# Ledger of designs, part 80: designed miniproteins, single chains, continued (4)

Each design is a single chain, and the fold is of that chain. pLDDT is the mean over its residues in the fold that is shown.

## One batch from the design tools (miniprotein)

Design m14757
Fold by ESMFold2-Fast:
Structure m14757 (fold): chain A 71 residues (1-71)
Amino acid sequence: ARAYEIAARNLMEATKRAVKDPSSSLETIRQLYRGTEESSRRTEELDPKYGEKSREYLRRAEEELRRAEER
């Protein structure tokens, strides 16, 4: 539960860093986003109490992925 929420936050931050790094491939950014999505889903399934915060991390990662895809 809590561990997946922390993982979602860390993967969201990694997605943000990858988007800012010109050497990062779009494939790498998508992989990090998928990790954030899975961690968020697991958090909500195991403990809905942390689901809202986990969804916020997923939303931020999605915004970063959209920026990368528009490049």
Scores: mean pLDDT 76

Design m14758
Fold by ESMFold2-Fast:
Structure m14758 (fold): chain A 103 residues (1-103)
Amino acid sequence: NPNLEKARYFRDLAENVFNMSKEELLKKIEELKEKYNLPEEVAERMKTLIEKGDLLSLSLLLNGIAGYYGGTSDEDMEATIEQLRKANRDPDLIEGLELLKNK
């Protein structure tokens, strides 16, 4: 199942971002654009999180993409976004998830 394979890939990537250099992370975002059709707006939010050094927010955004491919409902995604917004998490994480939800 290609969508479940993509979900696993993005989930595993989300765990591994803490072990990657800034240069490796930026190169990975370009790979995601080319191989997985990651939207430019989402990629820009990820690059901003990398520049800020907010790898936790980057990990959460990648888990959001994994959830999208894994069949997470729009209602569950919206509930997650609302929880992150109430927790005052990074705006680039929140906007990245909103952009993903509207796909």
Scores: mean pLDDT 83

Design m14759
Fold by ESMFold2-Fast:
Structure m14759 (fold): chain A 62 residues (1-62)
Amino acid sequence: STRLLTVELVETPPPEIDAPEIRQRLRWRQRSDEVPVPLDEPGPYPGPPGSTIRTELVSEEE
């Protein structure tokens, strides 16, 4: 089966820097036992140095 995964990359600035979180949504396609294939590439990280990035699953479609 084929799955479409939508994930959100959340870039959080260091606690010492007053800056907003930056969010990017990326889609991935996965077929059966194959490695997921990215459909979208992350853009440049415009956040300050030392920012942390976490991935959140937004949706999964079959």
Scores: mean pLDDT 72

Design m14760
Fold by ESMFold2-Fast:
Structure m14760 (fold): chain A 85 residues (1-85)
Amino acid sequence: YEQRVIAEAKDFLLWQKLAVEFARLGRELGIHRIEQLGDLTVAATIVDDSKQRVEEIARRVAEAAKKLGAKNVSLEPIKELEKLE
């Protein structure tokens, strides 16, 4: 299963804080990929065999972004990876 959390910052300082927090959570919770989608937008991709685990990690990442004051936080629909293995 896969889910992506997208957070938009209002300025570069907030974007840096979001990127640092996503990197920290990635080490703690096992985020698969962290990427910059736009000038002030950061995304975290969560992949796991458990749908519940993906939803839990994505929820925690989204909550962290909201607590930091992200302008917009969105969760993409959870995907079942048909050809994962």
Scores: mean pLDDT 78

Design m14761
Fold by ESMFold2-Fast:
Structure m14761 (fold): chain A 78 residues (1-78)
Amino acid sequence: SIFEALQARAPELEAAAATLPDAEVMRLAAAAWVEAAAGASREELEHALRLAKLGAETLEGEMARVAAEMAERLEAVL
């Protein structure tokens, strides 16, 4: 699952979270999440795409941009 693949990357993301701004941590998490999606079911990818699109509409600034990039990358995998 996407969650299990992200858990394998958790130490890397936790180290980043200790030193980087939230927007950069979000960007790293989004990139790791898109990579993890390679092993995900179509239903998980479609749900993720809906959440990424919602984030692009509701978040502000750099986080909205990261969510939009995530949506674009997920559409490429679908």
Scores: mean pLDDT 70

Design m14762
Fold by ESMFold2-Fast:
Structure m14762 (fold): chain A 64 residues (1-64)
Amino acid sequence: SRDEVIQRLKEFHDFLRENFSKSEYDQYIARLEELLGEMQAQGASDDEILQRILELFEEAKKEA
């Protein structure tokens, strides 16, 4: 759902802020915004967007 997407994005932002430098945070946010923009342009569902956010979040956790 839309609310789940918003909630997971907030959790991801908080994780990045806590575990990465400002430079690394800014790079992740830029990549996330680019990904979300591309998915929105392609007409992706909230469920598809949620899945991609969770995948990127797991990748960030491995790098932390």
Scores: mean pLDDT 82

Design m14763
Fold by ESMFold2-Fast:
Structure m14763 (fold): chain A 86 residues (1-86)
Amino acid sequence: SEKEKLLKEIEELEEEVKNSKKLSEEEKEVLLEFLKLLKEEIENNELTEELKETVTNLLNSVRYLLENPNKEAIERLKGLTELMKK
C-alpha cells in the first residue's frame, strides 16, 4: 500500500538521522520528533494525493537538512512539530 511505502521511507530516514555524523544530538532529536509526528499523521489519516505530496516534500526537506545542516531551518521545523501536537 502507499501508506506502507511512506511509513517505510520515514523509518529508513529515521535511521539515517540517528546515524548522521553531521547533526548535533539536539538537531537529531528535533528531526526524529518531526518524523515521529509525521508517521502518526499518516497512520491516523486517509492518504490523499495532497497529503502524499506534502509528506514527500517534507521528507525531501529532512534529507536536505541531513546533508546541509541549518539551525534556522531546524528551528522552523521544531515550530511545525508544535503545530502538529494538537
Scores: mean pLDDT 82

Design m14764
Fold by ESMFold2-Fast:
Order: C-alpha cells, then sequence, then structure tokens
Structure m14764 (fold): chain A 62 residues (1-62)
C-alpha cells in the first residue's frame, strides 16, 4: 500500500541518517526499533517484516 511504501521510505531515510552520523550497531537497532514502534499501527505484517529486515541490515553496516 501507499502507507507501507511511505513508512518504509521513512525507516530507510532515518537509518541512513543514523549511519551517516556514526551510530553503533546497537544505536542503529535502538533507533530503528523506536521508529518502528511509532509506525507499527500503520504497517501491514509484511511491511513490518521488511522494516525489521532493513533495521538489521543497517545495523550490520554500522
Amino acid sequence: SLEDEISLAMVRIGLGAALAAGFSPEEVREFGERILEKLEPLLSEEALREARRIIEEAAERA
């Protein structure tokens, strides 16, 4: 859905900013989980799984 697409884009943008700021893997996960907590009521189950995958991949790059 459009809501899922926008929400996932927001997650990607936020995590990209965290990586650029030099966040540790733990900080990236915590930040991503905080974003996800706010977006969870708006996301489909599939989009929630994708968001968690994006967070973990970002943490691996930190």
Scores: mean pLDDT 84

Design m14765
Fold by ESMFold2-Fast:
Structure m14765 (fold): chain A 87 residues (1-87)
Amino acid sequence: ALSPEEQAMLDQVVANVKDALAAYNAGRLSADAVLTLVRWLLEEASKILSKENLEILAKRVEEVVREHLSDEELRERLFAIIREVLA
């Protein structure tokens, strides 16, 4: 089970990914900047969270990317980063 502290961290990482995708969709952030930022966020989370909680994070971030990003090429690149970092 997720501790309240781990749940808060998962929620914060997911919120930061949503903000990055919103900034990209608004033209305020480049695709390369989104890829760099999301990789960094997931790498930092991977140092702290258990393997079980990393699987939960991966699923939540993939869902956010599907819901908020229509760019298929960037979506596939983000899915590759999620699998590479959180697998």
Scores: mean pLDDT 84

Design m14766
Fold by ESMFold2-Fast:
Structure m14766 (fold): chain A 92 residues (1-92)
Amino acid sequence: SFEEVQELVDEMNKRLKEAGIDTKFSVEERDGLIVVFIQHGDKLTILVLGENDELVKELQEKYPDATIYRFTSETELLNVLRATTDYLLESA
């Protein structure tokens, strides 16, 4: 659910901030899909949960330098978010 992704994002942001890491996660619901933004310095990565080619096109046009990944599983998205956070914490 959106609420489960938001809760994880809030927890990850707290851990990264406490570790002094310049990475911020944010989550939005757009056209019924969950969209996660990962800002690491000047690099933006966007994770989209679900199928919507028009939304992906809109995101690519708005953020031309961003890397966009599509997910069909909320479990896979949550696992990637956790793994990314763990990697950043160990690399600090």
Scores: mean pLDDT 85

Design m14767
Fold by ESMFold2-Fast:
Structure m14767 (fold): chain A 72 residues (1-72)
Amino acid sequence: MKVKIRVTGTRSMEDISEVEKVVRSIAGDDAVVDAVNLHEAIVTVPADTDVEELIKRLESIRPGLTASVVEE
């Protein structure tokens, strides 16, 4: 019932904060952002979230930031 998205290429806690803003704007407050380290975060969103739009917005935060669905 939830989708996980791996975000890589973050460089700072400020990048992680921008990821959280984008995620909340698209998926709402039910979304969870777990910072694995400064360069990686796992985003958990409701299954009804527009994942394609979310990935597009995440990758627009900075050059070199990538987002992809985790196949579990």
Scores: mean pLDDT 79

Design m14768
Fold by ESMFold2-Fast:
Structure m14768 (fold): chain A 109 residues (1-109)
Amino acid sequence: SAALEGGERASEAAREAARRAGQGDGEGAEEAARRAEEAGREAYENGKGEEGRKGAEDARRSAESGGRGAAERARRGGPRNNAVGASSGGIGAGGAYAGGLIAARKEGD
């Protein structure tokens, strides 16, 4: 449940980052991307089992790389650059973790 909640929070924050980036809100997109990275890290800590742990680890790596990239692009400026960073960082992290969690649950059954 804790790992599931972390994955859900990461996905929600990723969608928020993409939405704000689309609106030209670079600061809001950066903040949402940072929340996605943090939620992805939390999901990694709560991942259990080999497949779940691998999925959470992949999500954490994506969140760390994407979150930093989104923040850097937001600082450099331009709504287009902000949108690209937020989309690649946040959305990828949430999706990767959700997939890993589903795989782990299937093997657990």
Scores: mean pLDDT 54

Design m14769
Fold by ESMFold2-Fast:
Order: sequence, then structure tokens, then C-alpha cells
Structure m14769 (fold): chain A 80 residues (1-80)
Amino acid sequence: SMEEKLKKAFEDAKKLIEELLKKGASPKEAVEKAVEKLMKDYGLSKEEAIKIVEYAGLALHFEKEGDASGAAAAERAALK
């Protein structure tokens, strides 16, 4: 389904952002590469890819703060 596809894209964006930041990429570079990947691998528009990547980054932020409910809310927002 489209929702399952968007959830997979969201998880892949989170993983890529985290891996790139761990390797010393800037937040801007990590976001730009994640947007490009979602457009290429999932066929998302730039606007759709940006939305998912922004919420993926927000979810990672909440996870680092121990805010599981905030992370879940970011995922729900990404998929709608």
C-alpha cells in the first residue's frame, strides 16, 4: 500500500540521516542526501520527500531525548 511504502521510506530516511551524521556529515548534507534517496528509490516528489525527511529528523531528535510519544507523532505526521 502507499502507507506501507511511505513508512518504509520514513525508516530508510531515519537510518540514512543517522548513518551520515555518525560519519561526520552536516545536518544539511544528511537531509539533502536523504531527500535525493527517497526521490530515486521510492519515486516520491521533492515536496513529499522533504516532508518525510523533515519528520524523520524530528523523530530521531525525540528518540535521543527519550520522547517515544513525540517520535511516534512525527512518524504519523510523515505518513499523512
Scores: mean pLDDT 87

Design m14770
Fold by ESMFold2-Fast:
Structure m14770 (fold): chain A 98 residues (1-98)
Amino acid sequence: MEEEELKKKEEEQKKVTRATANALRAIGLFLSGEDVEEAVRLLKEALEELGASKERQLKALEGARELLRLAGERLGMPEEVVREGLRLLEELEREIEE
């Protein structure tokens, strides 16, 4: 492999690794409710880094909403935190659809 091609593969792997780390951290934050604004930001960044299609981005937001609902119902997350997270996800969905 040429040095340039090797560097390109390493950069692509690095982007996928960062996107995966951001997505996993976002899931953790959605489940804990410690910072739902940061969770939405990390999810947005991960989807953008992966070059996800609009359809795939919308499916990811649906998954995030389900995680927030489960955290509220089963993990004792305050209703206000769940509502704020859902509001931020609705704002992100509007941005993606525009």
Scores: mean pLDDT 78

Design m14771
Fold by ESMFold2-Fast:
Structure m14771 (fold): chain A 71 residues (1-71)
Amino acid sequence: GMAEGLALIEEAISLASGEGKELLERAKEYVEQGDFETAERLITLAYVKGLISEEAAKLAGKGIQLAKEAM
């Protein structure tokens, strides 16, 4: 659910630094707002630009998937 999804995104944030961390933190804010499309775009942008690792991108992506589960 949302709490489990946010926990995985926080783990992804802990693996990142600088601009990549800022993009993941913004993605988390969009997930909390229910804007999963913008959150996914920010994670993709960070990964394509080489700002986050593949591990961080996978954790954040899984986090969004879990957060999409209905309450």
Scores: mean pLDDT 85

Design m14772
Fold by ESMFold2-Fast:
Structure m14772 (fold): chain A 67 residues (1-67)
Amino acid sequence: MSEEEIEEIAKEVIELIEKGELEKAYELIRDFFKRASQEQINYFGRLLGEHSKEAENLFIRAYIDVS
């Protein structure tokens, strides 16, 4: 998975949260985890945290749920 693809997924997660579509945002994060390496997951989390605290919090919850 490319950095550009990860950035696009992060943008979609943020837009879903802004629309109040929290369940869809959560499912998108979980689907990302199924196909991503640990390094890609770490990058994704950092990218979300730089742009949105709500997205970062949702990411952390999803990460705990799958750990």
Scores: mean pLDDT 85

Design m14773
Fold by ESMFold2-Fast:
Structure m14773 (fold): chain A 98 residues (1-98)
Amino acid sequence: SATEKKIKETLEKVRKLLEEGKYDEANKLVEETAKELSPEDQLRLAREYAKILGAPESAVQAVDVELALLRGLSPEEARRELGLPDRGLELLEARRAA
């Protein structure tokens, strides 16, 4: 889609800015691009940006939880897809209620 292309092009520009040590410019580009995206695509952009910045797996997984819920998965389906233990279902239900 045009949105997927926009995310890909933004992430390519972000990588170049980070290689040049322009962290503030990279962050601003991500924030400005996010304003033009749906909540689901904002989370997709945030997920990939977090990975580029070397965020821990737990932070990336937290974004995957939000994406699964926005995609219309039930808390049980999200738990199954992400391999979360049964206690994870309670956390997913709490997030959905918030």
Scores: mean pLDDT 72

Design m14774
Fold by ESMFold2-Fast:
Structure m14774 (fold): chain A 87 residues (1-87)
Amino acid sequence: SSHREQLIKALEAAAKELERLLREKAPADEILTVMQRSVAILKEFEAPEEVIQEAEALTQRFAETRSEEDARAFLELLKRYAEELRK
Protein backbone atom coordinates (compact mmCIF):
# COMPACT_ATOMS: atom_id res chain seq x y z
CA SER A 1 0.00 0.00 0.00
CA SER A 2 1.13 3.57 -0.64
CA HIS A 3 2.05 5.90 2.24
CA ARG A 4 -1.15 7.88 1.49
CA GLU A 5 -3.32 4.71 1.55
CA GLN A 6 -1.81 3.66 4.91
CA LEU A 7 -2.54 7.12 6.37
CA ILE A 8 -6.14 7.08 5.05
CA LYS A 9 -6.74 3.63 6.60
CA ALA A 10 -5.25 4.73 9.94
CA LEU A 11 -7.37 7.91 10.02
CA GLU A 12 -10.55 6.00 9.06
CA ALA A 13 -9.86 3.40 11.78
CA ALA A 14 -9.34 6.17 14.37
CA ALA A 15 -12.53 7.95 13.22
CA LYS A 16 -14.52 4.68 13.49
CA GLU A 17 -13.16 4.06 17.01
CA LEU A 18 -13.95 7.64 18.06
CA GLU A 19 -17.51 7.34 16.63
CA ARG A 20 -18.00 4.11 18.64
CA LEU A 21 -16.73 5.70 21.87
CA LEU A 22 -19.03 8.72 21.40
CA ARG A 23 -22.04 6.46 20.62
CA GLU A 24 -21.35 4.35 23.74
CA LYS A 25 -20.78 7.50 25.88
CA ALA A 26 -17.33 6.25 26.86
CA PRO A 27 -15.29 8.03 29.58
CA ALA A 28 -13.60 11.27 28.45
CA ASP A 29 -10.15 9.76 29.19
CA GLU A 30 -10.73 6.97 26.61
CA ILE A 31 -11.87 9.54 24.02
CA LEU A 32 -8.82 11.72 24.81
CA THR A 33 -6.51 8.71 24.35
CA VAL A 34 -7.88 8.09 20.82
CA MET A 35 -7.49 11.81 19.99
CA GLN A 36 -3.87 11.83 21.25
CA ARG A 37 -3.09 8.64 19.29
CA SER A 38 -4.63 10.22 16.16
CA VAL A 39 -2.37 13.30 16.54
CA ALA A 40 0.63 10.92 16.82
CA ILE A 41 -0.48 9.19 13.58
CA LEU A 42 -0.72 12.56 11.77
CA LYS A 43 2.82 13.43 12.93
CA GLU A 44 4.22 9.96 12.00
CA PHE A 45 2.84 10.29 8.44
CA GLU A 46 4.07 13.91 8.14
CA ALA A 47 0.63 15.47 7.64
CA PRO A 48 0.58 19.21 6.82
CA GLU A 49 1.56 21.43 9.77
CA GLU A 50 -1.85 23.17 9.63
CA VAL A 51 -3.70 19.83 10.06
CA ILE A 52 -1.44 18.78 12.96
CA GLN A 53 -1.89 22.17 14.67
CA GLU A 54 -5.71 22.04 14.30
CA ALA A 55 -5.78 18.45 15.66
CA GLU A 56 -3.54 19.41 18.63
CA ALA A 57 -5.66 22.51 19.39
CA LEU A 58 -8.90 20.45 19.37
CA THR A 59 -7.27 17.78 21.57
CA GLN A 60 -6.16 20.43 24.12
CA ARG A 61 -9.64 21.99 24.05
CA PHE A 62 -11.26 18.59 24.73
CA ALA A 63 -8.78 17.93 27.59
CA GLU A 64 -9.99 21.19 29.20
CA THR A 65 -13.75 21.05 28.38
CA ARG A 66 -14.46 17.27 28.23
CA SER A 67 -17.23 18.34 25.82
CA GLU A 68 -18.74 15.88 23.32
CA GLU A 69 -18.99 18.84 20.89
CA ASP A 70 -15.18 19.26 20.94
CA ALA A 71 -14.66 15.50 20.41
CA ARG A 72 -17.09 15.60 17.45
CA ALA A 73 -15.18 18.56 15.96
CA PHE A 74 -12.03 16.40 16.12
CA LEU A 75 -13.89 13.47 14.49
CA GLU A 76 -15.00 15.76 11.64
CA LEU A 77 -11.38 16.92 11.16
CA LEU A 78 -10.21 13.28 10.78
CA LYS A 79 -12.99 12.51 8.27
CA ARG A 80 -12.41 15.72 6.28
CA TYR A 81 -8.63 15.14 6.03
CA ALA A 82 -9.07 11.46 5.04
CA GLU A 83 -11.52 12.54 2.30
CA GLU A 84 -9.09 15.26 1.09
CA LEU A 85 -6.34 12.60 0.82
CA ARG A 86 -8.61 10.50 -1.47
CA LYS A 87 -8.68 13.32 -4.07
Scores: mean pLDDT 88

Design m14775
Fold by ESMFold2-Fast:
Structure m14775 (fold): chain A 89 residues (1-89)
Amino acid sequence: MAKITVKVKLKDISDENIEKLMEKLREALRDYDIVDAKATYDPEKGELTIELTFKSLESAKKAAENLQRVLDELKKEGIVESYEIKIEE
C-alpha cells in the first residue's frame, strides 16, 4: 500500500473557499482505489491536511498528479496559497 499526505494552506479561510476546495478534491479523487481517507482542518492556520491510503503505489502516483493539477488551478484562482504533497510507500 502507498500513502499520500496533502497539506493545503488557504489564502482566505472563508466557508465558501473551504467548500469549493473540498468539492474539487472529492471530484479529483472519485475514481481511485482509496483504502482509507482522513481529513483535518485547522481554522486558525487555514490549513487542511488530507491523508489517503491507496492499494498500490501506481494509484497513489496518479492521484497525486491529479491533485497537483487541481491544487495548481485553485492556487491560480487565489483560493489556495500553497500546498505540499508527499508520497510514502
Scores: mean pLDDT 79

Design m14776
Fold by ESMFold2-Fast:
Structure m14776 (fold): chain A 97 residues (1-97)
Amino acid sequence: KEEAIERVREAADRLEELAKKSKNPQTADALRSAAGNFRKAAEYAEKGDKVKATIYAVAGALQAVSLSFIPGSDPEIVKEAIEAAREALRAVDEATK
């Protein structure tokens, strides 16, 4: 559904907003990378490329989870990032059915 693709894009926007709030440059870089991967997932889902959409979604999710291992990451930013990544994964699954 087009609504599911829009939810992936909304999750990517949330990750980019969290990157702007992050005081840690490494955390901000990881958040921007996750957002970029979810935007690519949405693009490939829109094109009907289910395999590439899933690959980019998984890459984005792994980058979001990696925030938990970056010293000095704000725990609230990490929590919001993981929540956004989970929503993006569910939305990609719905978009690729």
Scores: mean pLDDT 85

Design m14777
Fold by ESMFold2-Fast:
Structure m14777 (fold): chain A 85 residues (1-85)
Amino acid sequence: SRQAIDLIRQGIDYFNQGNYDRAIDLLRQAADLARQEGDYVTLSHALRNLSDVYSAQGNTSLSQQYQQLSDDALRQARDLGRQRA
């Protein structure tokens, strides 16, 4: 949705400003909204950006976990696309 995409953009803006806590909050909200809507492409984007924020904080474990979740969401999006008649 536009709301989930707008939340990702705001999260990226805060990340670029070095406000990691606000970036994480907005990106998590975007991920939750995208998941509720079944928008796995937007979910993948939110999760990838969460991975980047955790990487910038030096939290390599959470960064890798969110990177994997992003890849999983992208596979889900592809699988759903294949089922559309």
Scores: mean pLDDT 87

Design m14778
Fold by ESMFold2-Fast:
Structure m14778 (fold): chain A 104 residues (1-104)
Amino acid sequence: MKVVILGAGLLGEEIALQLAFEREKVMSVVDINEEAVKRVTSLVPSATGVVGDATDEEILRKAGVEEADRVYTVTGNDKVNLEAAKLAKKLNPKAEVITHLSKP
């Protein structure tokens, strides 16, 4: 399975590590914070690090969302996660999109 992770914070890191342990292909990890991206890609070197806004269509295309089987939207911002999820589904209607919301 080809997976894109939008958000390289603690939750994104845990998801990337778990998927790598399960031998799933983490295609890319996206975050606006370059240090967070570098941290996750140092732990999962097979993943491509993308520094950019998860609500930017060009960033999602660069991350490989159009080729992904699954996209996780797990940034620290619920509104960003919802917007990124909508955009990911628009770019790839066949992908499963899993959105993290920290508040109901």
Scores: mean pLDDT 85

Design m14779
Fold by ESMFold2-Fast:
Structure m14779 (fold): chain A 96 residues (1-96)
Amino acid sequence: MRKKASEEERKKFLEIKEKYGEVIAMIAAALGFSEEALELAKEYYELLTKLAEGEKVDKKELEELLKRLVERGDYEMANLLRHLAKKAGYDLEEPE
């Protein structure tokens, strides 16, 4: 990372990494380290993993997560989820 993280942010990252793994910690960091951000990071990683492994996911869960990411302004993560869902054969509604 080019921008120096605060010592508090670094401690939160390491705590999440130890408990949930590095990818979830990175997603939580991108979402701002709140409890909501951690819950979103866990759900996002679970759904991405299932899509990547070709497992069946609930289309409504994908649409709900997509809506929550867009509502938060996390468009890059929303676009990645949409792209992977489409590749896996899910047609997700565009966020309004």
Scores: mean pLDDT 74

Design m14780
Fold by ESMFold2-Fast:
Structure m14780 (fold): chain A 90 residues (1-90)
Amino acid sequence: ATLPEIASLIKRVENGDKSVVAELDISLKSEIKRLKNEAAEASSRFKTEILTKLDEAETALDAKEYTKAFEHLLEADILLGIDDIYRAVS
């Protein structure tokens, strides 16, 4: 699942659609794992910060705090994107 797809699932859960909670949980777990693998292989200056935010996302997800998990996931993705931009212009 993509970040926009996960955001759509969160919005559905917030609007009372509990039928997608299992899909949201699986999608968040999958995306956290994907970004952890990417961050672990990256030579990013933000590697420690990215991994910390992904650990925070996983903790929030285990607590069923889906919006908080998504916010930490977005912060990790932004840090990865910033590193990619700086690498492209250097």
Scores: mean pLDDT 80

Design m14781
Fold by ESMFold2-Fast:
Structure m14781 (fold): chain A 58 residues (1-58)
Amino acid sequence: ELEKKMEEEAKEWEKESKELGDGMRAGLEIAKASKTEEEALESYEAMKANVEAYKKAK
């Protein structure tokens, strides 16, 4: 399930960066509040983009 996957990733990234973890938590809340799958996927893609930006910054 998308929500479970997002929650797992949020927990992983909270260990690396509190700021990134907080952002992923916010994205998860938006996904949970979404009325459509499209909105939930948009939130998930935003979380993935933040993770990729963090990795590239290393």
Scores: mean pLDDT 71

Design m14782
Fold by ESMFold2-Fast:
Structure m14782 (fold): chain A 95 residues (1-95)
Amino acid sequence: MTLKEKIQQLIDEIDTLYDQLMTALENNDYETARQLIDQLEQLVEELEKTVDELVKQYKSQGKDGLAKIYDYIYGTLISHTRSQLDSLRKEIDEK
């Protein structure tokens, strides 16, 4: 599997679990929601590591512009997703 294919697979898995998380929250199933947040946090961490590997690979090939674009786009996505998960976890823990 290429790093790009792994990134796409991780994004697809995150999207699927996020949909399940929203369903659990709508059903007030906070135990399932906590488990899904834990799984999403692990997938986001794996996504960050895989993106870092791809960025490093592009830099080693002299593709600095491409490395910068991928780092920015996915770094922003990862940061936003982590912020959303942290907010949801805090709201669940207050119930």
Scores: mean pLDDT 86

Design m14783
Fold by ESMFold2-Fast:
Structure m14783 (fold): chain A 57 residues (1-57)
Amino acid sequence: GSAELERVRRQIERALQLTGVSLLVALHELEHLLKTTTDPEIQALLREAIAQLRAKL
């Protein structure tokens, strides 16, 4: 729902501000969310965020 989408957006926003080991941990958490979510909108957001975050490693 909207609340879950907003929580995921905030988690992505926090992850985008991280570097090093903290970023790696956040990236793994987002990858786990992608594997467990069934919401296509959340899946699309997570795929884009994960690609962007991996580019920073």
Scores: mean pLDDT 84

Design m14784
Fold by ESMFold2-Fast:
Structure m14784 (fold): chain A 72 residues (1-72)
Amino acid sequence: HLERAIEAAEAGDIEAAARHYLEYLRAAQRDPEAVQAEARRLEAERPDGLRALEAALAANREVSLELLREEL
């Protein structure tokens, strides 16, 4: 799930990246050890991809806040 979230973020699909990241969080609740191992592997192998995912998630949050402000 985290790997797919990174791939979506690198492709510029912010919505898909957020969706896959939610699936990653759900998986972490079911098997935290396996999910942590995958996260460590991706951090070592694809640090730029993880940074792209963080930027995509931040952009999605900021756009939502801006829309709320405009409708006030």
Scores: mean pLDDT 69

Design m14785
Fold by ESMFold2-Fast:
Structure m14785 (fold): chain A 90 residues (1-90)
Amino acid sequence: AERERLVRLGERVEAGEASEEEREELVLLALDLGVSGEALPLALALAERRGVAEAAAALREAIELLRASGNATPETLALAREGARLLRAA
């Protein structure tokens, strides 16, 4: 379901039919399903634009951990998911 939702949102974004909310959902869903070097900075930018300090802090820590390890660890994934959860709660 979540991977199917990610694909559908991606298709809408590529078609130019996605709303800003749908683009934001795509970024947050990508963090839930896996961590990429592109998704983390986009989510951090979103947290900073919305003024969600706790989400921004978690996402910065996830980025630092990813850079230090060179790969997504369970700790990186947990921080990314916490950032996404805080953003959705805001």
Scores: mean pLDDT 75

Design m14786
Fold by ESMFold2-Fast:
Structure m14786 (fold): chain A 81 residues (1-81)
Amino acid sequence: SAEEEIEALEREMLRLIMDAIRNKADAATIAALQARLEEIRKRIVEIMREAGVPEAEIERRDAQLRRGIAQALALVQAAAS
C-alpha cells in the first residue's frame, strides 16, 4: 500500500540520519545525505499524489518533511563537530 511504502521510506530516512550521526559524517557525506533525503522526500510526495491525496494535504506533509530534513541535517552537522 501507499502507506506501507511511505513508512518504509521514512524508516530509510531515519536509518541514514542515525548512521551519519553515529559515524560523524564528513562534509562530502553530509552533502550526499542531503541529496538522498531530498530524493526520498520527492518520492513520498509522488506516492501521495499517485494515491489521490489532496494537494493541500501533500503540501502540508511536504512542508513537514522539509522541516524535518533541515533539523536532521543540523543535528548531523552538530555531531560532526
Scores: mean pLDDT 89

Design m14787
Fold by ESMFold2-Fast:
Structure m14787 (fold): chain A 93 residues (1-93)
Amino acid sequence: LSKVEEAEAVLTLAMIAASVAKIDAEHRGDKEKSEAAQKALTLIEEAYRKIRDEGNVDEAVKLLEEAASIMEKAGDTTTARVIRQAAERVREL
């Protein structure tokens, strides 16, 4: 696979992970984790647009690192790790 295809795949996985975290938190009534997951998802979607529309790798990486930090602070270290893996693949573009 090309580096672009690999980056898009890991960004998609990060979006899925954040979406699942949001749904699980909403089902459990955990407003703090639900809001954190929604913010992370929005940042990941913005990072994807920065890559797709602008080719702005540096800004995309910063957005992904912010999303991972939000999830880690909310106690979701698994989702944070998936997002950080996406940041590492994007950084290789």
Scores: mean pLDDT 85

Design m14788
Fold by ESMFold2-Fast:
Structure m14788 (fold): chain A 75 residues (1-75)
Amino acid sequence: SMTERQRRQEQAEQLAQRVQQRLAALQKQLQTASGDEAYRLQLQIDIYQSLLTVPDPSKASAISLIQVGDLIERE
């Protein structure tokens, strides 16, 4: 329904904001990192960037959106 799509879109927008905030923090850390630490940070950045492109808000289930949010908070 339209109401369900709106709720999923709002949740996806909130998760996208959290991912963007995490990406900004990781990119800032990358500026002062070198060697293995820089490599590790780049891998994390790649993972978070992929999360921004995967969920379609109109098709995402509430469970899928919760799982993405949980993944962000564990790191």
Scores: mean pLDDT 67

Design m14789
Fold by ESMFold2-Fast:
Structure m14789 (fold): chain A 79 residues (1-79)
Amino acid sequence: SMIERLARRYAMYAASLVTSAQVLMLSGAPKETIEKVLEQAEEYAKKARELAEKSGDEQLIREVDIIYKQIEDLKKELA
């Protein structure tokens, strides 16, 4: 469905931003810069999960929950 395609797009944006945050950490970027990228990732993950719930796509919900865990783990590394 169109909703499922949009949800997958938001999930891909969230995953891409998580990868960007990891690269920024490896390059020694400022904590505030990494936090901003993770906040953007979290916003896209939230949109993806809301749309996945509306479409009943249980697999996509699980994929987004993995992205949330990755974001949380990275935030803990910054603390």
Scores: mean pLDDT 88

Design m14790
Fold by ESMFold2-Fast:
Structure m14790 (fold): chain A 129 residues (1-129)
Amino acid sequence: TSENLSILQKAADAISKGNYSTAISLLQPLVDSNPSLKTRVEKGLKILEKPKTALPPNALTTYSLKITLLPDPYRSLILEALEPLHNKLKIAEQTRVLHAAYTILSSDGSLLDKTAATIYTIASFLSKK
């Protein structure tokens, strides 16, 4: 748990600095060794593949609020990984990334696995932009 949190912190820091490939490389062993984490990443990436899917009213505000209600250190890790969004992505793409994050974070399972899957999904999407 402590070792995994250290990996998540390094990955979030890498994303905030624009080093998306580094974040992916740091998280890849966790994704590959954990079928639950891999499944969560796949669900998040599927949301990002469907840019024409209608989003609910006030989606940006709703998803942002869900993230701010997470306990630390998970809240701080996810907020750090989301830092590049406002400078690199248009509002529609930011909302879609937050929709993917919200979907992962609202699923059943450990908060550690959900946080790891969310950070990996953000890094994967940003690496292609």
Scores: mean pLDDT 80

